# Ledger of designs, part 2: designed miniproteins, single chains, continued (3)

Each design is a single chain, and the fold is of that chain. pLDDT is the mean over its residues in the fold that is shown.

## One batch from the design tools (miniprotein)

Design m8036
Fold by ESMFold2-Fast:
Structure m8036 (fold): chain A 98 residues (1-98)
Amino acid sequence: AISFDKNEITLPGIKESTLTVSEAGEYTFKLSNDTFTVNILDSNGSKIAVLDGSNPEKTLSLEPGKYTLVPSGDKAGEATLTVTGPNGKQASIKLVKE
């Protein structure tokens, strides 16, 4: 299963969310628009991927564990980050700025 520790990140007050992954496999991350950049960090804080308006979708091979999602953006707006796991299981988190 996959889950976020919260359903929304509201910048600047809430800066990150933790994604918990329980099964190894391929996970597809998708940003709904170009308003945000999202850095994906592993449990050691190492950056493993970046999603932005030019590359809004990436598939990553993940091991079980916790991953940190750190959004940033210069414009007020909203987006959704959706994660789809190897068995079609999905989790989503809303991103808000202002």
Scores: mean pLDDT 83

Design m8037
Fold by ESMFold2-Fast:
Structure m8037 (fold): chain A 74 residues (1-74)
Amino acid sequence: SPEEKVREALSAIEAAVRAGDADAVRKHTQELVRLLKENEVDPVLAISVAMLLLALSFEHPGARDALLEGAKAI
């Protein structure tokens, strides 16, 4: 389902953030935004995702720009 793909993309973002891989964070965040836009995902889920990306950007300065751009695009 689109929701399962969103969860998979979020898991990939979290793994990339833990690894300190800024390029992977950017790539997976762009894929997450694409999935949300193309699949007409539930608005509550979309808002929750945007809030999670914002929180991660605050906790991880090295990934901040990619995560904030993703949150803004949702």
Scores: mean pLDDT 81

Design m8038
Fold by ESMFold2-Fast:
Structure m8038 (fold): chain A 94 residues (1-94)
Amino acid sequence: MEEIEEEVLKKITEVLKEKGKNISLETVRTFVENGVEELLKTKSLEEVAEMLDAIAEAARKVAEENKDDEEKYLIATIIAEAAEEGAKYLKEKL
């Protein structure tokens, strides 16, 4: 993973921790690298959908805080959009 991408993932994880969400850096990285299906191997549809909602909100906050850093803003926005779409997809199956 590129250094800047890793920094964005760490910032997302820090925001999740501040919000009281028990979602690890490894879990965020697994989602970004391998997608929703990898998370579904060990967790229910409901649990993954809730995690993706939390990741999306955290990623949006990281994007807003990094508007002056084009690359970090773009990466955080892409992660937020992917998490939002993933959560929507899973909720349609509930």
Scores: mean pLDDT 84

Design m8039
Fold by ESMFold2-Fast:
Structure m8039 (fold): chain A 88 residues (1-88)
Amino acid sequence: SLSEKELIEKLKSVPVSEIRAVIEKELGLDTVSLTDIFGSPGEAVSRFNNTIENLKNGKISLKEFGERLSLSPSQLKKVKKALQELVS
């Protein structure tokens, strides 16, 4: 598997919308789930997109990304695997 650094470097070329779609599919997230995580119905998708952008640009670690999305360790592991498959 890719290291976190190698994964982030490969994600830089992937659109935020594509990364979001992969994560939403893997975790079964909908608009209600996103609103529960971000606490803002009008801003949930925008906040999610900003969090993905920060991960893509190396501003936050994968661990901090998981914390911001309130992911369990098992959910974060699934997201990491899905993102590795996306960039393969």
Scores: mean pLDDT 80

Design m8040
Fold by ESMFold2-Fast:
Structure m8040 (fold): chain A 81 residues (1-81)
Amino acid sequence: SSDQLHLRILLHDVDRMTVLDAAEKAALKEAVRELAAANPGQLGLIGQALALIDGRPVREEDLEEARALAEQLRARVAALL
């Protein structure tokens, strides 16, 4: 499905990050899968949250929501490590 493809792209984007080590990437991919399953309509915003974690630009309109999701992802990564 389109959502399965979108999730696969997000997981691939995590693998391409240079700011994280292998353990952090594995934990972040798990956090992304969990968040996506809980919020299937938010894959685009999850992508923006990953952009923030990666140090990439985010649209100003999405910034507040992307920051909130990035904080959730960071907290879950810390809990998984």
Scores: mean pLDDT 86

Design m8041
Fold by ESMFold2-Fast:
Structure m8041 (fold): chain A 66 residues (1-66)
Amino acid sequence: MERKKLMMEANKLTSKAREALQAGDFQKASDLFYQAADLFEKAGDDITAENNREYADKLRELAAKK
């Protein structure tokens, strides 16, 4: 599987995650950022994958404060 396709899919997921975040859906945004992180990791971009996971963890905590 080509790295370029994985990066394109990861970027689409981060775009959807930002849309969910703007709508106040922290749980959905968190889930989408975790999915993006998995694709970035498969593409060999470990730094971006880790950053997305850390952000997803923070959003999950915000969703749990309800």
Scores: mean pLDDT 83

Design m8042
Fold by ESMFold2-Fast:
Structure m8042 (fold): chain A 67 residues (1-67)
Amino acid sequence: TEEKVEKATRYGAGGVLYAQEGRGELGRRYSLKAGEAGDNPEAGEKAAEAAERNDYKEAGIGMREAT
């Protein structure tokens, strides 16, 4: 459980950072990985949609909900 939270947090942080850099495709991929790692794929998908459009603030909110 804690290992899942740690992985989800690290992947989620990557998704947010890539979105901030304007790298929406990588932001999307990392947000999806975060959702899978945290056993919350729906939250990961929502964050991925935000990250893909470079909305890093909304992606960050989604990832906090996944952790």
Scores: mean pLDDT 75

Design m8043
Fold by ESMFold2-Fast:
Parts: C-alpha cells; sequence; structure tokens
Structure m8043 (fold): chain A 67 residues (1-67)
C-alpha cells in the first residue's frame, strides 16, 4: 500500500475515535466517509467498505444519544 495512504488511514481512524469520545458523531462519520472515498478511488475497496461500516455504526450511536 502507498505509504501516504497508510498514514492517512491510520490518522483518520485515530481522529474519528477522538471525535466519537467527544460525542461529535456527525464529524467522525463524515471524516470516515471522505477517507473511504479516497481509498476507493485508489483501488482499496475493502478498506473503504470497512470505514463506511464504521461510519454507519457511529451514526447509530449518535441517534441513540439523541433518543
Amino acid sequence: MDDTLKKMYEATLRTAEDLVKKKQYDAAAWLLGRTADRLESEGYTEMAEELRKRAEEIKKLGEEDKA
């Protein structure tokens, strides 16, 4: 994998985790989606799908927190 894409993926996961801890669910889900789009454009479809699944889980957590 491109070293730059690997660093981006790792940084995105750490940032999304921090945003979830701060209850910024929409921001975390958005960031994961944007990174997934970039990874998919570079041919890393499986990694993009993992990030999109995580974004969906985070959106569900945000809805539970509102209810």
Scores: mean pLDDT 79

Design m8044
Fold by ESMFold2-Fast:
Structure m8044 (fold): chain A 107 residues (1-107)
Amino acid sequence: DAARAAEGRELLAQGAEALEAGDYERAAELFRRAAELLRDTDPGAAAVALNLLGEAYYKMGDYEKAKEAYERALELAESVAAELPSVLERARENLEKAKKAVEEAKE
């Protein structure tokens, strides 16, 4: 749906402006909505929105929500980056290593 993708990209841009302005709560809401709208139509942009959502939560001190957003971003990025079976397998291994590194950093 082109209209849904356009709305998602507009929310992504507004979220980035809110993040730059230090309005982290508004940025998180905008990025969460952008990711939902973009998930099926532009998964790459949705992954970007989820990474920025993680950054907004991190700046708010909500490290658990930041971790969850980053994990979702990595999973979605893996799904769109892997056009060939060998690339998919490598992306899966890298995602598992990244998740472990994030978890170990919290311990």
Scores: mean pLDDT 76

Design m8045
Fold by ESMFold2-Fast:
Structure m8045 (fold): chain A 73 residues (1-73)
Amino acid sequence: KAKEAAEALKKGLRLAEEEDPEKAAEQAGKELTKILTEEQGEAIKARLESALSEGLEEAKKMVEGIIEEIEKE
């Protein structure tokens, strides 16, 4: 499950760079809620929303950190 979440986030980052960060974030969020528990999904969503309010680069950094955290498990 954790690796599936990391793959969804990686796909979202690629889409954000190529097309539309907003759509990529929405799609990644939907995939994460299917894979993770409700509590884990809400926590990641809150972190992403907070980072996005500070800018796209900050959001990208946050997502990369989450991917690394997930992959280490």
Scores: mean pLDDT 65

Design m8046
Fold by ESMFold2-Fast:
Structure m8046 (fold): chain A 94 residues (1-94)
Amino acid sequence: AERGRRLGEEGLRAAEAGDALAGGEGAALGGAAAEAAAEASESEEGLRRAAEAGRLAIEGGMAALKAGATGRGLAAAIAGALAGAGAMFLAGAK
């Protein structure tokens, strides 16, 4: 539980940093990924939510890139997407 929560919190912080430059989409997707990561470490139902959150985090990264997020904003959006995808991978593969 603690590990998933920490990964989610780091992803949320990265998304919030990107959101200040990209316009709000990253923070909402980072929050969803954080919640899914926390649930994934507690139950099998969390695995499904983690998979969905990972997909949304990747989509959010793409949206931030299309919105003109470059440099630090793009890096933060990618970090959030990777945190979600990593949580999904760990929950599903391990």
Scores: mean pLDDT 55

Design m8047
Fold by ESMFold2-Fast:
Structure m8047 (fold): chain A 64 residues (1-64)
Amino acid sequence: GLKPEEAFKLMEKVVPLSDSHPVLTLQTMEVLNALMGNSQIVSGVRYSEEELEKWAKELLKQLE
C-alpha cells in the first residue's frame, strides 16, 4: 500500500500544479489526504484503501 510518507511527498509535488489543473489537483489532494489520515472518506463517501490507491494513481497519471 501507499505509505503516509510517500503520499505526503506526492502531495508536495501536486500542489504547484494547481494553477494549470485546479480541479484535478484538488481532487488528487483530497484522495491523498484520505489515504494519509486513515479516514478513507472523499466527498462524504467511504472508500477502501485499495480503491483510494488506485484512484490516486490514475489522478497522478493524468497530472503527468
Scores: mean pLDDT 74

Design m8048
Fold by ESMFold2-Fast:
Structure m8048 (fold): chain A 60 residues (1-60)
Amino acid sequence: DLIEKLREAARRGDAVGAAAYASQALLAGVDGQELLEAARRAGASEETLRAVQAVIDDVA
């Protein structure tokens, strides 16, 4: 599950990994807002949230 991998990366402070999983999930049809919410709920740092948002903006 890409969303679970995104949450785990966010919990570890792995912004690069979180962005990579977010990109894969977006290409698989997952909603960008759902990905941001998942990262926030996992306790993602501001830097990680910005990385995920940048990927969402690039795909949209």
Scores: mean pLDDT 82

Design m8049
Fold by ESMFold2-Fast:
Structure m8049 (fold): chain A 88 residues (1-88)
Amino acid sequence: SRAELRRALAELRAAIEAGDEASALSLLGQINVLAVQLIEQGDLETVEAVVDELLALSGLAERLGLHRVAEALRSLADYLRKLIDAAR
């Protein structure tokens, strides 16, 4: 759901700010599942906003030295963008 996705994004931001790489990577897995479900339901606008947020969070992760998290965020954003384009 949109509410679960928003909660997962908020938890992801908190994990990144805390330097908790393991929690951040786990939350990315949850966000992937929830975002794909929304694409399958035709809610492309919500997932486009998620892509923008993931890219913003990748910049935050880079600034905090969490390079692996930043790379995973960019990879997920790219993957979701390709799925959105294929669903149009």
Scores: mean pLDDT 89

Design m8050
Fold by ESMFold2-Fast:
Structure m8050 (fold): chain A 56 residues (1-56)
Amino acid sequence: MLTPEELLEKLVELDREGARAAINGDSTRLARLQKEIEEIKKKLKEMGLEDEFNSL
């Protein structure tokens, strides 16, 4: 199971990939990345850390 710090690092990585997918016009990849981001945000919210991820 990932620590909160690892989840936050993963969120930053996914945001970086999302920016690249947006530049490339890859809507399918953006949809997959958004789903994974939402899953990580849900886990962080369950840990009481929802304020740590107020940016995509």
Scores: mean pLDDT 75

Design m8051
Fold by ESMFold2-Fast:
Structure m8051 (fold): chain A 70 residues (1-70)
Amino acid sequence: ASLEQLEAMFDVFAKLEPDMSVDQRFLDTVRFFAALGLDASDETLREFAERYGVSEETLEEALRIRPLKL
């Protein structure tokens, strides 16, 4: 997934779950694209995390997320 795709879905989750933490929303966004087989590069995930002030612990968890296999 591109950075633009990640940010677009993050905004959708922000509207659906306004009480969700930034860290949880970041993880849900990354998991959403991984489930579609559209995972982001490590560089893209780090840039996305930095833009939204995501914790280093949450970024490390996201970097371990892999696309779901059938």
Scores: mean pLDDT 80

Design m8052
Fold by ESMFold2-Fast:
Structure m8052 (fold): chain A 87 residues (1-87)
Amino acid sequence: MDSSINIVQQGFINQVESLSGLSFQLQSTFNDQISQISTTLNLSSSDTSNLRSSLQQALQLLQQNNVGGALSILTNSIRNAISSSQS
């Protein structure tokens, strides 16, 4: 298994335990990261909005303690953003 994926999963598990009162901070951090990705990959406004929506969905899954579902959405949304930037 890819060790980097395991590290990311452990990071999400630790964040889930701290989500009470920190959801705002996490959402702000992800929004900043989306802006960086959008700029770096030169994404369209539509692609950036889709990535942002997917990340908001992942945050909701984290609040439901569905870490696997959140990771899946994040992985797919990033993959789609990269694919879109290459087309």
Scores: mean pLDDT 65

Design m8053
Fold by ESMFold2-Fast:
Structure m8053 (fold): chain A 61 residues (1-61)
Amino acid sequence: SRQQKNRELASKILRYFRENPEASDELGTIPRLEDRHRFLAKRLNLSVSQVRSAIATLREG
């Protein structure tokens, strides 16, 4: 389901930050939310839409 895929993407984002703690600091230097989504999309090879859906899932959990 879409919700399951969003949870899988959310898990991938959390794993990325666990393995790359410096990425969290770099993300914190980016002031615009859309630019933060683009940063994560490039690093994880995902679309911006997929990143937005995954982050929404994390915030709802």
Scores: mean pLDDT 79

Design m8054
Fold by ESMFold2-Fast:
Structure m8054 (fold): chain A 61 residues (1-61)
Amino acid sequence: SAEEQALLERIEQLQRKADELSRQLEEAIKNKAPREEILELMNEVARLVLEYVGLLIDLRS
């Protein structure tokens, strides 16, 4: 369905964003960035995970 296709495209977009944030987090840790900066990146990852879970719930419905 069109709704299913849209959900799959959004999931792919979130996966790309997750890869980018993962890279940024790895660089921040490697470069010994301040704790506050690392926590902010981790918060962004957590937000993506929540969006991803929401899309998976929608896909199952």
Scores: mean pLDDT 82

Design m8055
Fold by ESMFold2-Fast:
Structure m8055 (fold): chain A 100 residues (1-100)
Amino acid sequence: KPLKVVIPDSVNPLAAEVYRILAERIEELYKEGKITEEQLDLLELLALGLMTTLEEAPDDKARFARLVETAKAYVAKTLPEDVAKEFEEALDEAARHFFA
């Protein structure tokens, strides 16, 4: 079973929600056998990084958008195309939730 990360209540609720959306999709991909433990750890760190940048600069929407695009590019290079697409969809969902 993947390690469950507990997000402290002190974290911005919108930033925490971004992490939760991504973490749920990562866990689903792992449960389906579509990613390895190494890929799960990497994607979880990526999700935590996105949450942390939102916590640090919640008003810098341009920075967050650039990080999302960077994450998509990285995932497209490192994961199988079908898995990359599913994670990219989760990134778009998280971004829509944060910017709503």
Scores: mean pLDDT 76

Design m8056
Fold by ESMFold2-Fast:
Structure m8056 (fold): chain A 65 residues (1-65)
Amino acid sequence: SEVDRVRAEYQREVERVNKEVQEYYEEMLKQGVPEAEAVAEAERLYVEKMEELTAARNEALAAAA
């Protein structure tokens, strides 16, 4: 169903965001960014991307109903 497809896409996008945030965090550490600052920036990026994905999913689910 379209709802199942939207949910599967959301799960794939969440996995992508987790990977991108982890890679961004590791890259910051490699560049000499202090761990506390790198954690804060990674958390901020994660929240921003997850809010965008959740909004997109909710819109897609509403359209699929």
Scores: mean pLDDT 85

Design m8057
Fold by ESMFold2-Fast:
Structure m8057 (fold): chain A 115 residues (1-115)
Amino acid sequence: TAALVAQLSDPDPLVRIQALRQLAELADPAAAPAIAAALSDPDPGVRAAAINALSQLPIEEQAKALPALATLVDDPSPSTRQLVLQILREVAANHPDPAVRERAAAIAAAIEAAL
């Protein structure tokens, strides 16, 4: 995990995408902060890979990433917005805290309005 997290700082977006794909396969919660940071990557392919990696993590790690996911409401890629919507719908339906569910549902509604 530590070596893959280090690759998220590589100048080549293809290296960052491959690292995120490996992190998705591992589903290690220790990678959650690094994956959440990758949601703000300038490369759209890296952002999509980060969303996929986050979706493989436990719901608590997905919920902790809600502020980062909210920044993607106006992402120029409709496919990226649809991937974010999938995570938000899962958190809104399944998280044990009703305040977290309401927050996820509100962000999901904003993305649906932008699709």
Scores: mean pLDDT 84

Design m8058
Fold by ESMFold2-Fast:
Structure m8058 (fold): chain A 72 residues (1-72)
Amino acid sequence: EAEAKAEAALARAKALADAATGAARLGAEVGLGLGEIRAGVERVAGGSAEEIAKAYEEGLKLAEELAAAGLR
Protein backbone atom coordinates (compact mmCIF):
# COMPACT_ATOMS: atom_id res chain seq x y z
CA GLU A 1 0.00 0.00 0.00
CA ALA A 2 2.71 2.49 0.98
CA GLU A 3 4.84 1.05 -1.85
CA ALA A 4 1.99 1.56 -4.33
CA LYS A 5 1.62 5.19 -3.22
CA ALA A 6 5.37 5.73 -3.56
CA GLU A 7 5.29 4.22 -7.06
CA ALA A 8 2.41 6.51 -8.06
CA ALA A 9 4.22 9.55 -6.64
CA LEU A 10 7.39 8.59 -8.53
CA ALA A 11 5.44 8.20 -11.78
CA ARG A 12 3.87 11.64 -11.26
CA ALA A 13 7.25 13.20 -10.46
CA LYS A 14 8.70 11.62 -13.62
CA ALA A 15 5.83 13.01 -15.70
CA LEU A 16 6.38 16.47 -14.19
CA ALA A 17 10.12 16.26 -14.89
CA ASP A 18 9.45 15.23 -18.50
CA ALA A 19 6.98 18.10 -18.94
CA ALA A 20 9.42 20.58 -17.39
CA THR A 21 12.21 19.34 -19.68
CA GLY A 22 9.98 19.76 -22.72
CA ALA A 23 9.04 23.27 -21.64
CA ALA A 24 12.71 24.13 -21.07
CA ARG A 25 13.63 22.92 -24.56
CA LEU A 26 10.81 24.93 -26.13
CA GLY A 27 11.74 28.00 -24.10
CA ALA A 28 15.37 27.70 -25.18
CA GLU A 29 14.32 27.52 -28.84
CA VAL A 30 12.18 30.67 -28.56
CA GLY A 31 14.70 32.44 -26.31
CA LEU A 32 12.05 33.11 -23.69
CA GLY A 33 13.20 33.11 -20.06
CA LEU A 34 16.22 30.94 -20.78
CA GLY A 35 17.79 31.50 -17.36
CA GLU A 36 14.48 31.02 -15.53
CA ILE A 37 13.69 27.83 -17.44
CA ARG A 38 17.18 26.43 -16.82
CA ALA A 39 16.79 27.12 -13.10
CA GLY A 40 13.42 25.36 -13.16
CA VAL A 41 14.85 22.24 -14.84
CA GLU A 42 17.77 22.16 -12.39
CA ARG A 43 15.32 22.40 -9.49
CA VAL A 44 13.27 19.52 -10.92
CA ALA A 45 16.40 17.38 -11.26
CA GLY A 46 17.71 18.03 -7.74
CA GLY A 47 14.74 19.25 -5.70
CA SER A 48 12.15 17.73 -3.42
CA ALA A 49 8.66 16.81 -4.61
CA GLU A 50 7.38 20.23 -3.53
CA GLU A 51 10.16 21.98 -5.45
CA ILE A 52 9.42 19.83 -8.50
CA ALA A 53 5.74 20.85 -8.31
CA LYS A 54 6.67 24.53 -7.97
CA ALA A 55 9.05 24.34 -10.94
CA TYR A 56 6.33 22.73 -13.06
CA GLU A 57 3.74 25.33 -12.02
CA GLU A 58 6.20 28.13 -12.80
CA GLY A 59 6.89 26.66 -16.25
CA LEU A 60 3.19 26.20 -16.96
CA LYS A 61 2.44 29.80 -15.96
CA LEU A 62 5.25 31.04 -18.20
CA ALA A 63 3.86 29.04 -21.14
CA GLU A 64 0.33 30.36 -20.57
CA GLU A 65 1.57 33.97 -20.29
CA LEU A 66 3.50 33.50 -23.53
CA ALA A 67 0.37 32.18 -25.28
CA ALA A 68 -1.91 34.88 -23.81
CA ALA A 69 0.51 37.69 -24.72
CA GLY A 70 1.00 36.31 -28.22
CA LEU A 71 4.77 36.16 -27.77
CA ARG A 72 6.83 33.75 -29.90
Scores: mean pLDDT 57

Design m8059
Fold by ESMFold2-Fast:
Structure m8059 (fold): chain A 67 residues (1-67)
Amino acid sequence: MPGVRDAAIEALELIKQGYSGTEAIDKLGEKYGVSPEDAAGAVAIAGEGTGSMQASGVSALRERELR
């Protein structure tokens, strides 16, 4: 879906600007109306291109959102 792809690009920009993965997830959820899980996926994909950075935070958020 176009919104999710745009979110992935935005996530990469946010990471390059110095935002943490968690902060980027929150901003993407608000901007695109996607779930934190979808936003976390977009941030993880973007982070792979820039080098692993917030895997622990993403995993913790995943567990919280899942239950």
Scores: mean pLDDT 64

Design m8060
Fold by ESMFold2-Fast:
Structure m8060 (fold): chain A 83 residues (1-83)
Amino acid sequence: MEAEKKREERERINRLIGRVLRLIGDAIDLILTADGEEMEEVLREVSKLAVEAIRHFEKGDYEKAEEKLREAEALIEEARRKV
């Protein structure tokens, strides 16, 4: 039973990692495309939120991890409006 529980956790972690990777890729593309001081601040904030999301997920707080990811995605969406 413990082995199955760890397998489920691993699958959830892999899915979250995929989302975080996509978020980071989008942020990098935005910085490369937009070029500006404001975009550097957005990248810093997005990076902070992504790290917090990973930290919460590592603790098993997947609800909070999703919340932080959603916040980071919203920041990228706002920045993309300028590009």
Scores: mean pLDDT 74

Design m8061
Fold by ESMFold2-Fast:
Formats: sequence, C-alpha cells, structure tokens
Structure m8061 (fold): chain A 73 residues (1-73)
Amino acid sequence: SAAEEALKRMEKSPDYKEEVVERMRKLLEKAKKLSEEEVEEYIKKGEELAESGEVDEELAENAFAAYLAKKER
C-alpha cells in the first residue's frame, strides 16, 4: 500500500527516529477509523499550516496520517 511504502521510506531515512515512525503508524491506524469528512478536515488544516509556515508537529503528523489514509481509498 502507498501508506506502508511511505512508512518504510521513513524507517530507512536517517532523518526519522524509530519512535517517530512508530508514532506515525499508530496515527495512520487511528486515521483509518476517521470519517471521510474528518480526514479532509485534517488534510485542510495541514495545508493551512504549511501555507502559514507555522510549526506544529502534532498537527502536521495527524494531517500526514490522514493524507495517507485517504490514498488507501
């Protein structure tokens, strides 16, 4: 799956600690249980965060997990 491939890429990257990858796997599992509307809201918030240049790691991680969950539909 596209989500599993993205997570494997993160695991092989020196830029990501193992704990970050494990947290992302848990967020992805949670995101798969969200409604389509909730997934789109997280993605929109992530896009707004990126546009503003503001740093919010928790929001960015949740938005990325929601994006990966949407790609599996």
Scores: mean pLDDT 75

Design m8062
Fold by ESMFold2-Fast:
Structure m8062 (fold): chain A 85 residues (1-85)
Amino acid sequence: VEAELEEIGRLLEEVYRLSQVDEERALELFREAARRAARLVAEHPEELARLLEETPENSRRRRLLLLTLELAREAERMDEMIAAA
């Protein structure tokens, strides 16, 4: 779980770096980060909830956890839009 959280963070850093140089590539990496986040939430919901409770409110780790949960919700919504199209 922790290693996958760090990988999601790394992908988001690459998205930010590429967003002003290569928007198309940044979007592809963002979708990959969202897909990984959705999988992590689906496979380890209890561990993620525990980590969120144990992690200090102002930590980088808590921000990454909250961002991962948000990305998972966005991936689920994107799947709904693709299915509806």
Scores: mean pLDDT 74

Design m8063
Fold by ESMFold2-Fast:
Structure m8063 (fold): chain A 73 residues (1-73)
Amino acid sequence: DDLVERIARELGLSREEAELLLEAVENQTSPRELAERLGISEATASRLLREARRIYLEHETERALELMKEALE
């Protein structure tokens, strides 16, 4: 959906890699475990998790603000 496509686009990943990254964020997967699953370095996995968490929080905040806007306007 929109969040997966946003992650894929912003981080230069395939949709499948973005889905794995989103699942890792939601399941609080360690950088080491994600690195092993994606075949990348732990440092790269840590960076991708940090960026994906940022995108996830921005998306959740945008959704919360839209709901609040409907209630207040």
Scores: mean pLDDT 79

Design m8064
Fold by ESMFold2-Fast:
Structure m8064 (fold): chain A 58 residues (1-58)
Amino acid sequence: MERSSFSREEIIAAFRAAGLTPSEAEIRELHRRVEAAKNGEEAERIILEAIFRALDAA
């Protein structure tokens, strides 16, 4: 797939790569937003913004 929405497992893997442990509720909400994204670039941006916010809180 070239620019599809991300799966829940891919989102979890991205958070773990950044050293974060997201809750199931956070992953569910983020996956919902990713599925509603207009394109793959927006979906990726949503994931990165969530990761950056979590890192800023550390």
Scores: mean pLDDT 75

Design m8065
Fold by ESMFold2-Fast:
Structure m8065 (fold): chain A 92 residues (1-92)
Amino acid sequence: SLEEIEKAISAYKEAIEKSSGKEKALAYTELGKAYIEKGNLLKELGKTEEAIKAYEEAKEAFKKALEIDPNNQEALLGLLKANEAIELLKQE
């Protein structure tokens, strides 16, 4: 549900503020994944502009994870997926 996704986003943001290094990179990666889930749900509901904003938030989170851990495969894949989702929605 959107409510559970928003709750997860809030928890990951709190984890980011209280962590450093690998743990912070992991928290940013999980934040990015939660924003992808939010974007996917908003897209299914036809809320295209809100979905794009969620995917842009995901992209920012994955970029932050990669600043800490440049070879993080999950963050690299997540960034690629977020960028692709944004481009596809902007073409519609």
Scores: mean pLDDT 88

Design m8066
Fold by ESMFold2-Fast:
Structure m8066 (fold): chain A 69 residues (1-69)
Amino acid sequence: MDPQTYLYAVRILIQEGRIDEALEVLEEFLRQHPNSPLLPEALALVDEILAIEPDNERARALRARLERA
């Protein structure tokens, strides 16, 4: 899948309130494209999820992984 397609899907899932599915797509993106130039955009999407659910441990763990990539 094209890297941009993952991030587009995540935006739609966030807009629909499907946060667990959005996190699944972001985790798959990081697994398939760990060195993508789109990592900063993925990090911004995780920050959007954390603005909605600041105590979401899955999102916090993913944010830490993205910052270390």
Scores: mean pLDDT 83

Design m8067
Fold by ESMFold2-Fast:
Structure m8067 (fold): chain A 106 residues (1-106)
Amino acid sequence: SSFDKFIQNAIETLEELLKELEKAQTDEEVNRIAIEVEATLSLYTMHLSEMLKIEPDNEKVRSAKEIFDKTLEQIQQARANPDKKKALLTKALKETIAKLKEILES
């Protein structure tokens, strides 16, 4: 389905961002990646909102949106904690990727 392809692409993008985050050695690099993650998740949330207008009864689309909304909240919390920003972002991305994979497996 188009939804499954969207989630597969989201997983691949987030895994790439996670690898970039793991390699980041400076606060500037971590901040740049955090901004990119937030922008990416905002676009995904908008796309899922449009999908829900077309298929309001689609439970997988609703579940994916709930996951991304929660991840956005976690990123905002990470930004409020500069000493733990990289660790909190890494945790949020890993948890999000795992949950998205569960959606594909049903």
Scores: mean pLDDT 87

Design m8068
Fold by ESMFold2-Fast:
Parts: C-alpha cells; sequence; structure tokens
Structure m8068 (fold): chain A 74 residues (1-74)
C-alpha cells in the first residue's frame, strides 16, 4: 500500500519534532521512511524540495540537513 507524499512528510516531521528521540534516532527513523520511497523518484524529488526549503528556513537544525543528505543519496 503506497504511502502518499503528504503522509511521508507528516511522518518525517513528527519524527523530527519528537522530543523523546535523539537526533541520531530521528535520522534513523527518517532513513526508514525515505527507504520506503526509494523506487518512487517523483516522491523523492518532492521530499528533496521540501527539505531544501526547511534547511534554508531553519539553518540551525542539523536533523533537517542530515535528512536532506539522505534524500540526495537515494
Amino acid sequence: EPLSVAEAIRRLVEAINDPSLTDEQKVELAKEILEEYKDNPDALETLKRVFEILVKKYPDNEVYKKILELVNSL
């Protein structure tokens, strides 16, 4: 059952903003979510654009930067 891009973005944002998770755990959860889209280039391109905007708006957030690197590696 394919996740929508909106659902992927929602799950990624929830993981990033979970105060009970370490930055390392947030990146690992993001990697798992992104790997579900490895065969969907349109979804990955949309996710890449979203995280490029987030990194630009929140340059102090290292988790967004690491997630953008993960998307770029897929």
Scores: mean pLDDT 77

Design m8069
Fold by ESMFold2-Fast:
Structure m8069 (fold): chain A 67 residues (1-67)
Amino acid sequence: SSQQQAQRLFSLGQSYLGLGQQLRDQGDRLKTEQGDTATGDKLYQQGDQKAQLGQQYLQQGQQLLES
């Protein structure tokens, strides 16, 4: 059903948003605690990509419920 598919998309979106936040937090800690700017920036960028993917899944789930 559309409701089941939407919930799966919402669950995926939330999981990716959570992963994105953890990667950003790890990146910030590497930069602030170890001065590893290169690795920290890489993790932050990966976190941003996961967060964007998460937002897309949430939007898809909402659109599916509006159809």
Scores: mean pLDDT 88

Design m8070
Fold by ESMFold2-Fast:
Structure m8070 (fold): chain A 77 residues (1-77)
Amino acid sequence: AMRERGRRRQAELDRRLAELKEIVSKHPEVDELAKKTGLPKDDVIEAIARRVLVLMDYGGLPLEEALKKAIEELKKV
């Protein structure tokens, strides 16, 4: 039972991360962030998507606000 619940939580997290990566990849500022950081575009997308998950789950922000804040935080680095 407990291992089953753990697998469902991991699958849900992986699904949410994949969906967020797709949303982030369509954002025009990702290319500018890749240029600024010197990182591959895929790495920038993953960093933003992971930050959005943290802001939603721990910060209580809705998706649109979490996405905007994650992008702004990366711009300031």
Scores: mean pLDDT 76

Design m8071
Fold by ESMFold2-Fast:
Structure m8071 (fold): chain A 94 residues (1-94)
Amino acid sequence: MSPEQQARLEAILQAAKEAETEAEFLAALVRLHDLFDREGVPAEAVVAVLEEIRAHLEARRAASTDPEEKATLDRQIAALDAEIARLRAEAAAS
């Protein structure tokens, strides 16, 4: 993986952690998938970033007392789990 690809992974990781809207979060997941699908970044490197995002969202969910924030985080975690499964399936099919 190039230093430029690593810097992009780190930038997208921060964008996902700092996303204020569901649309911004989903856009970050699309950018991560494009690094694998279009730029040849290994699936395991992208999955590692997705798992770090997942741990961050789980910690936020555990700390939250707002039912609406918890519902939003549950949807984001579900989207993230689906993306991890998709990347693993696409890597295995190659």
Scores: mean pLDDT 84

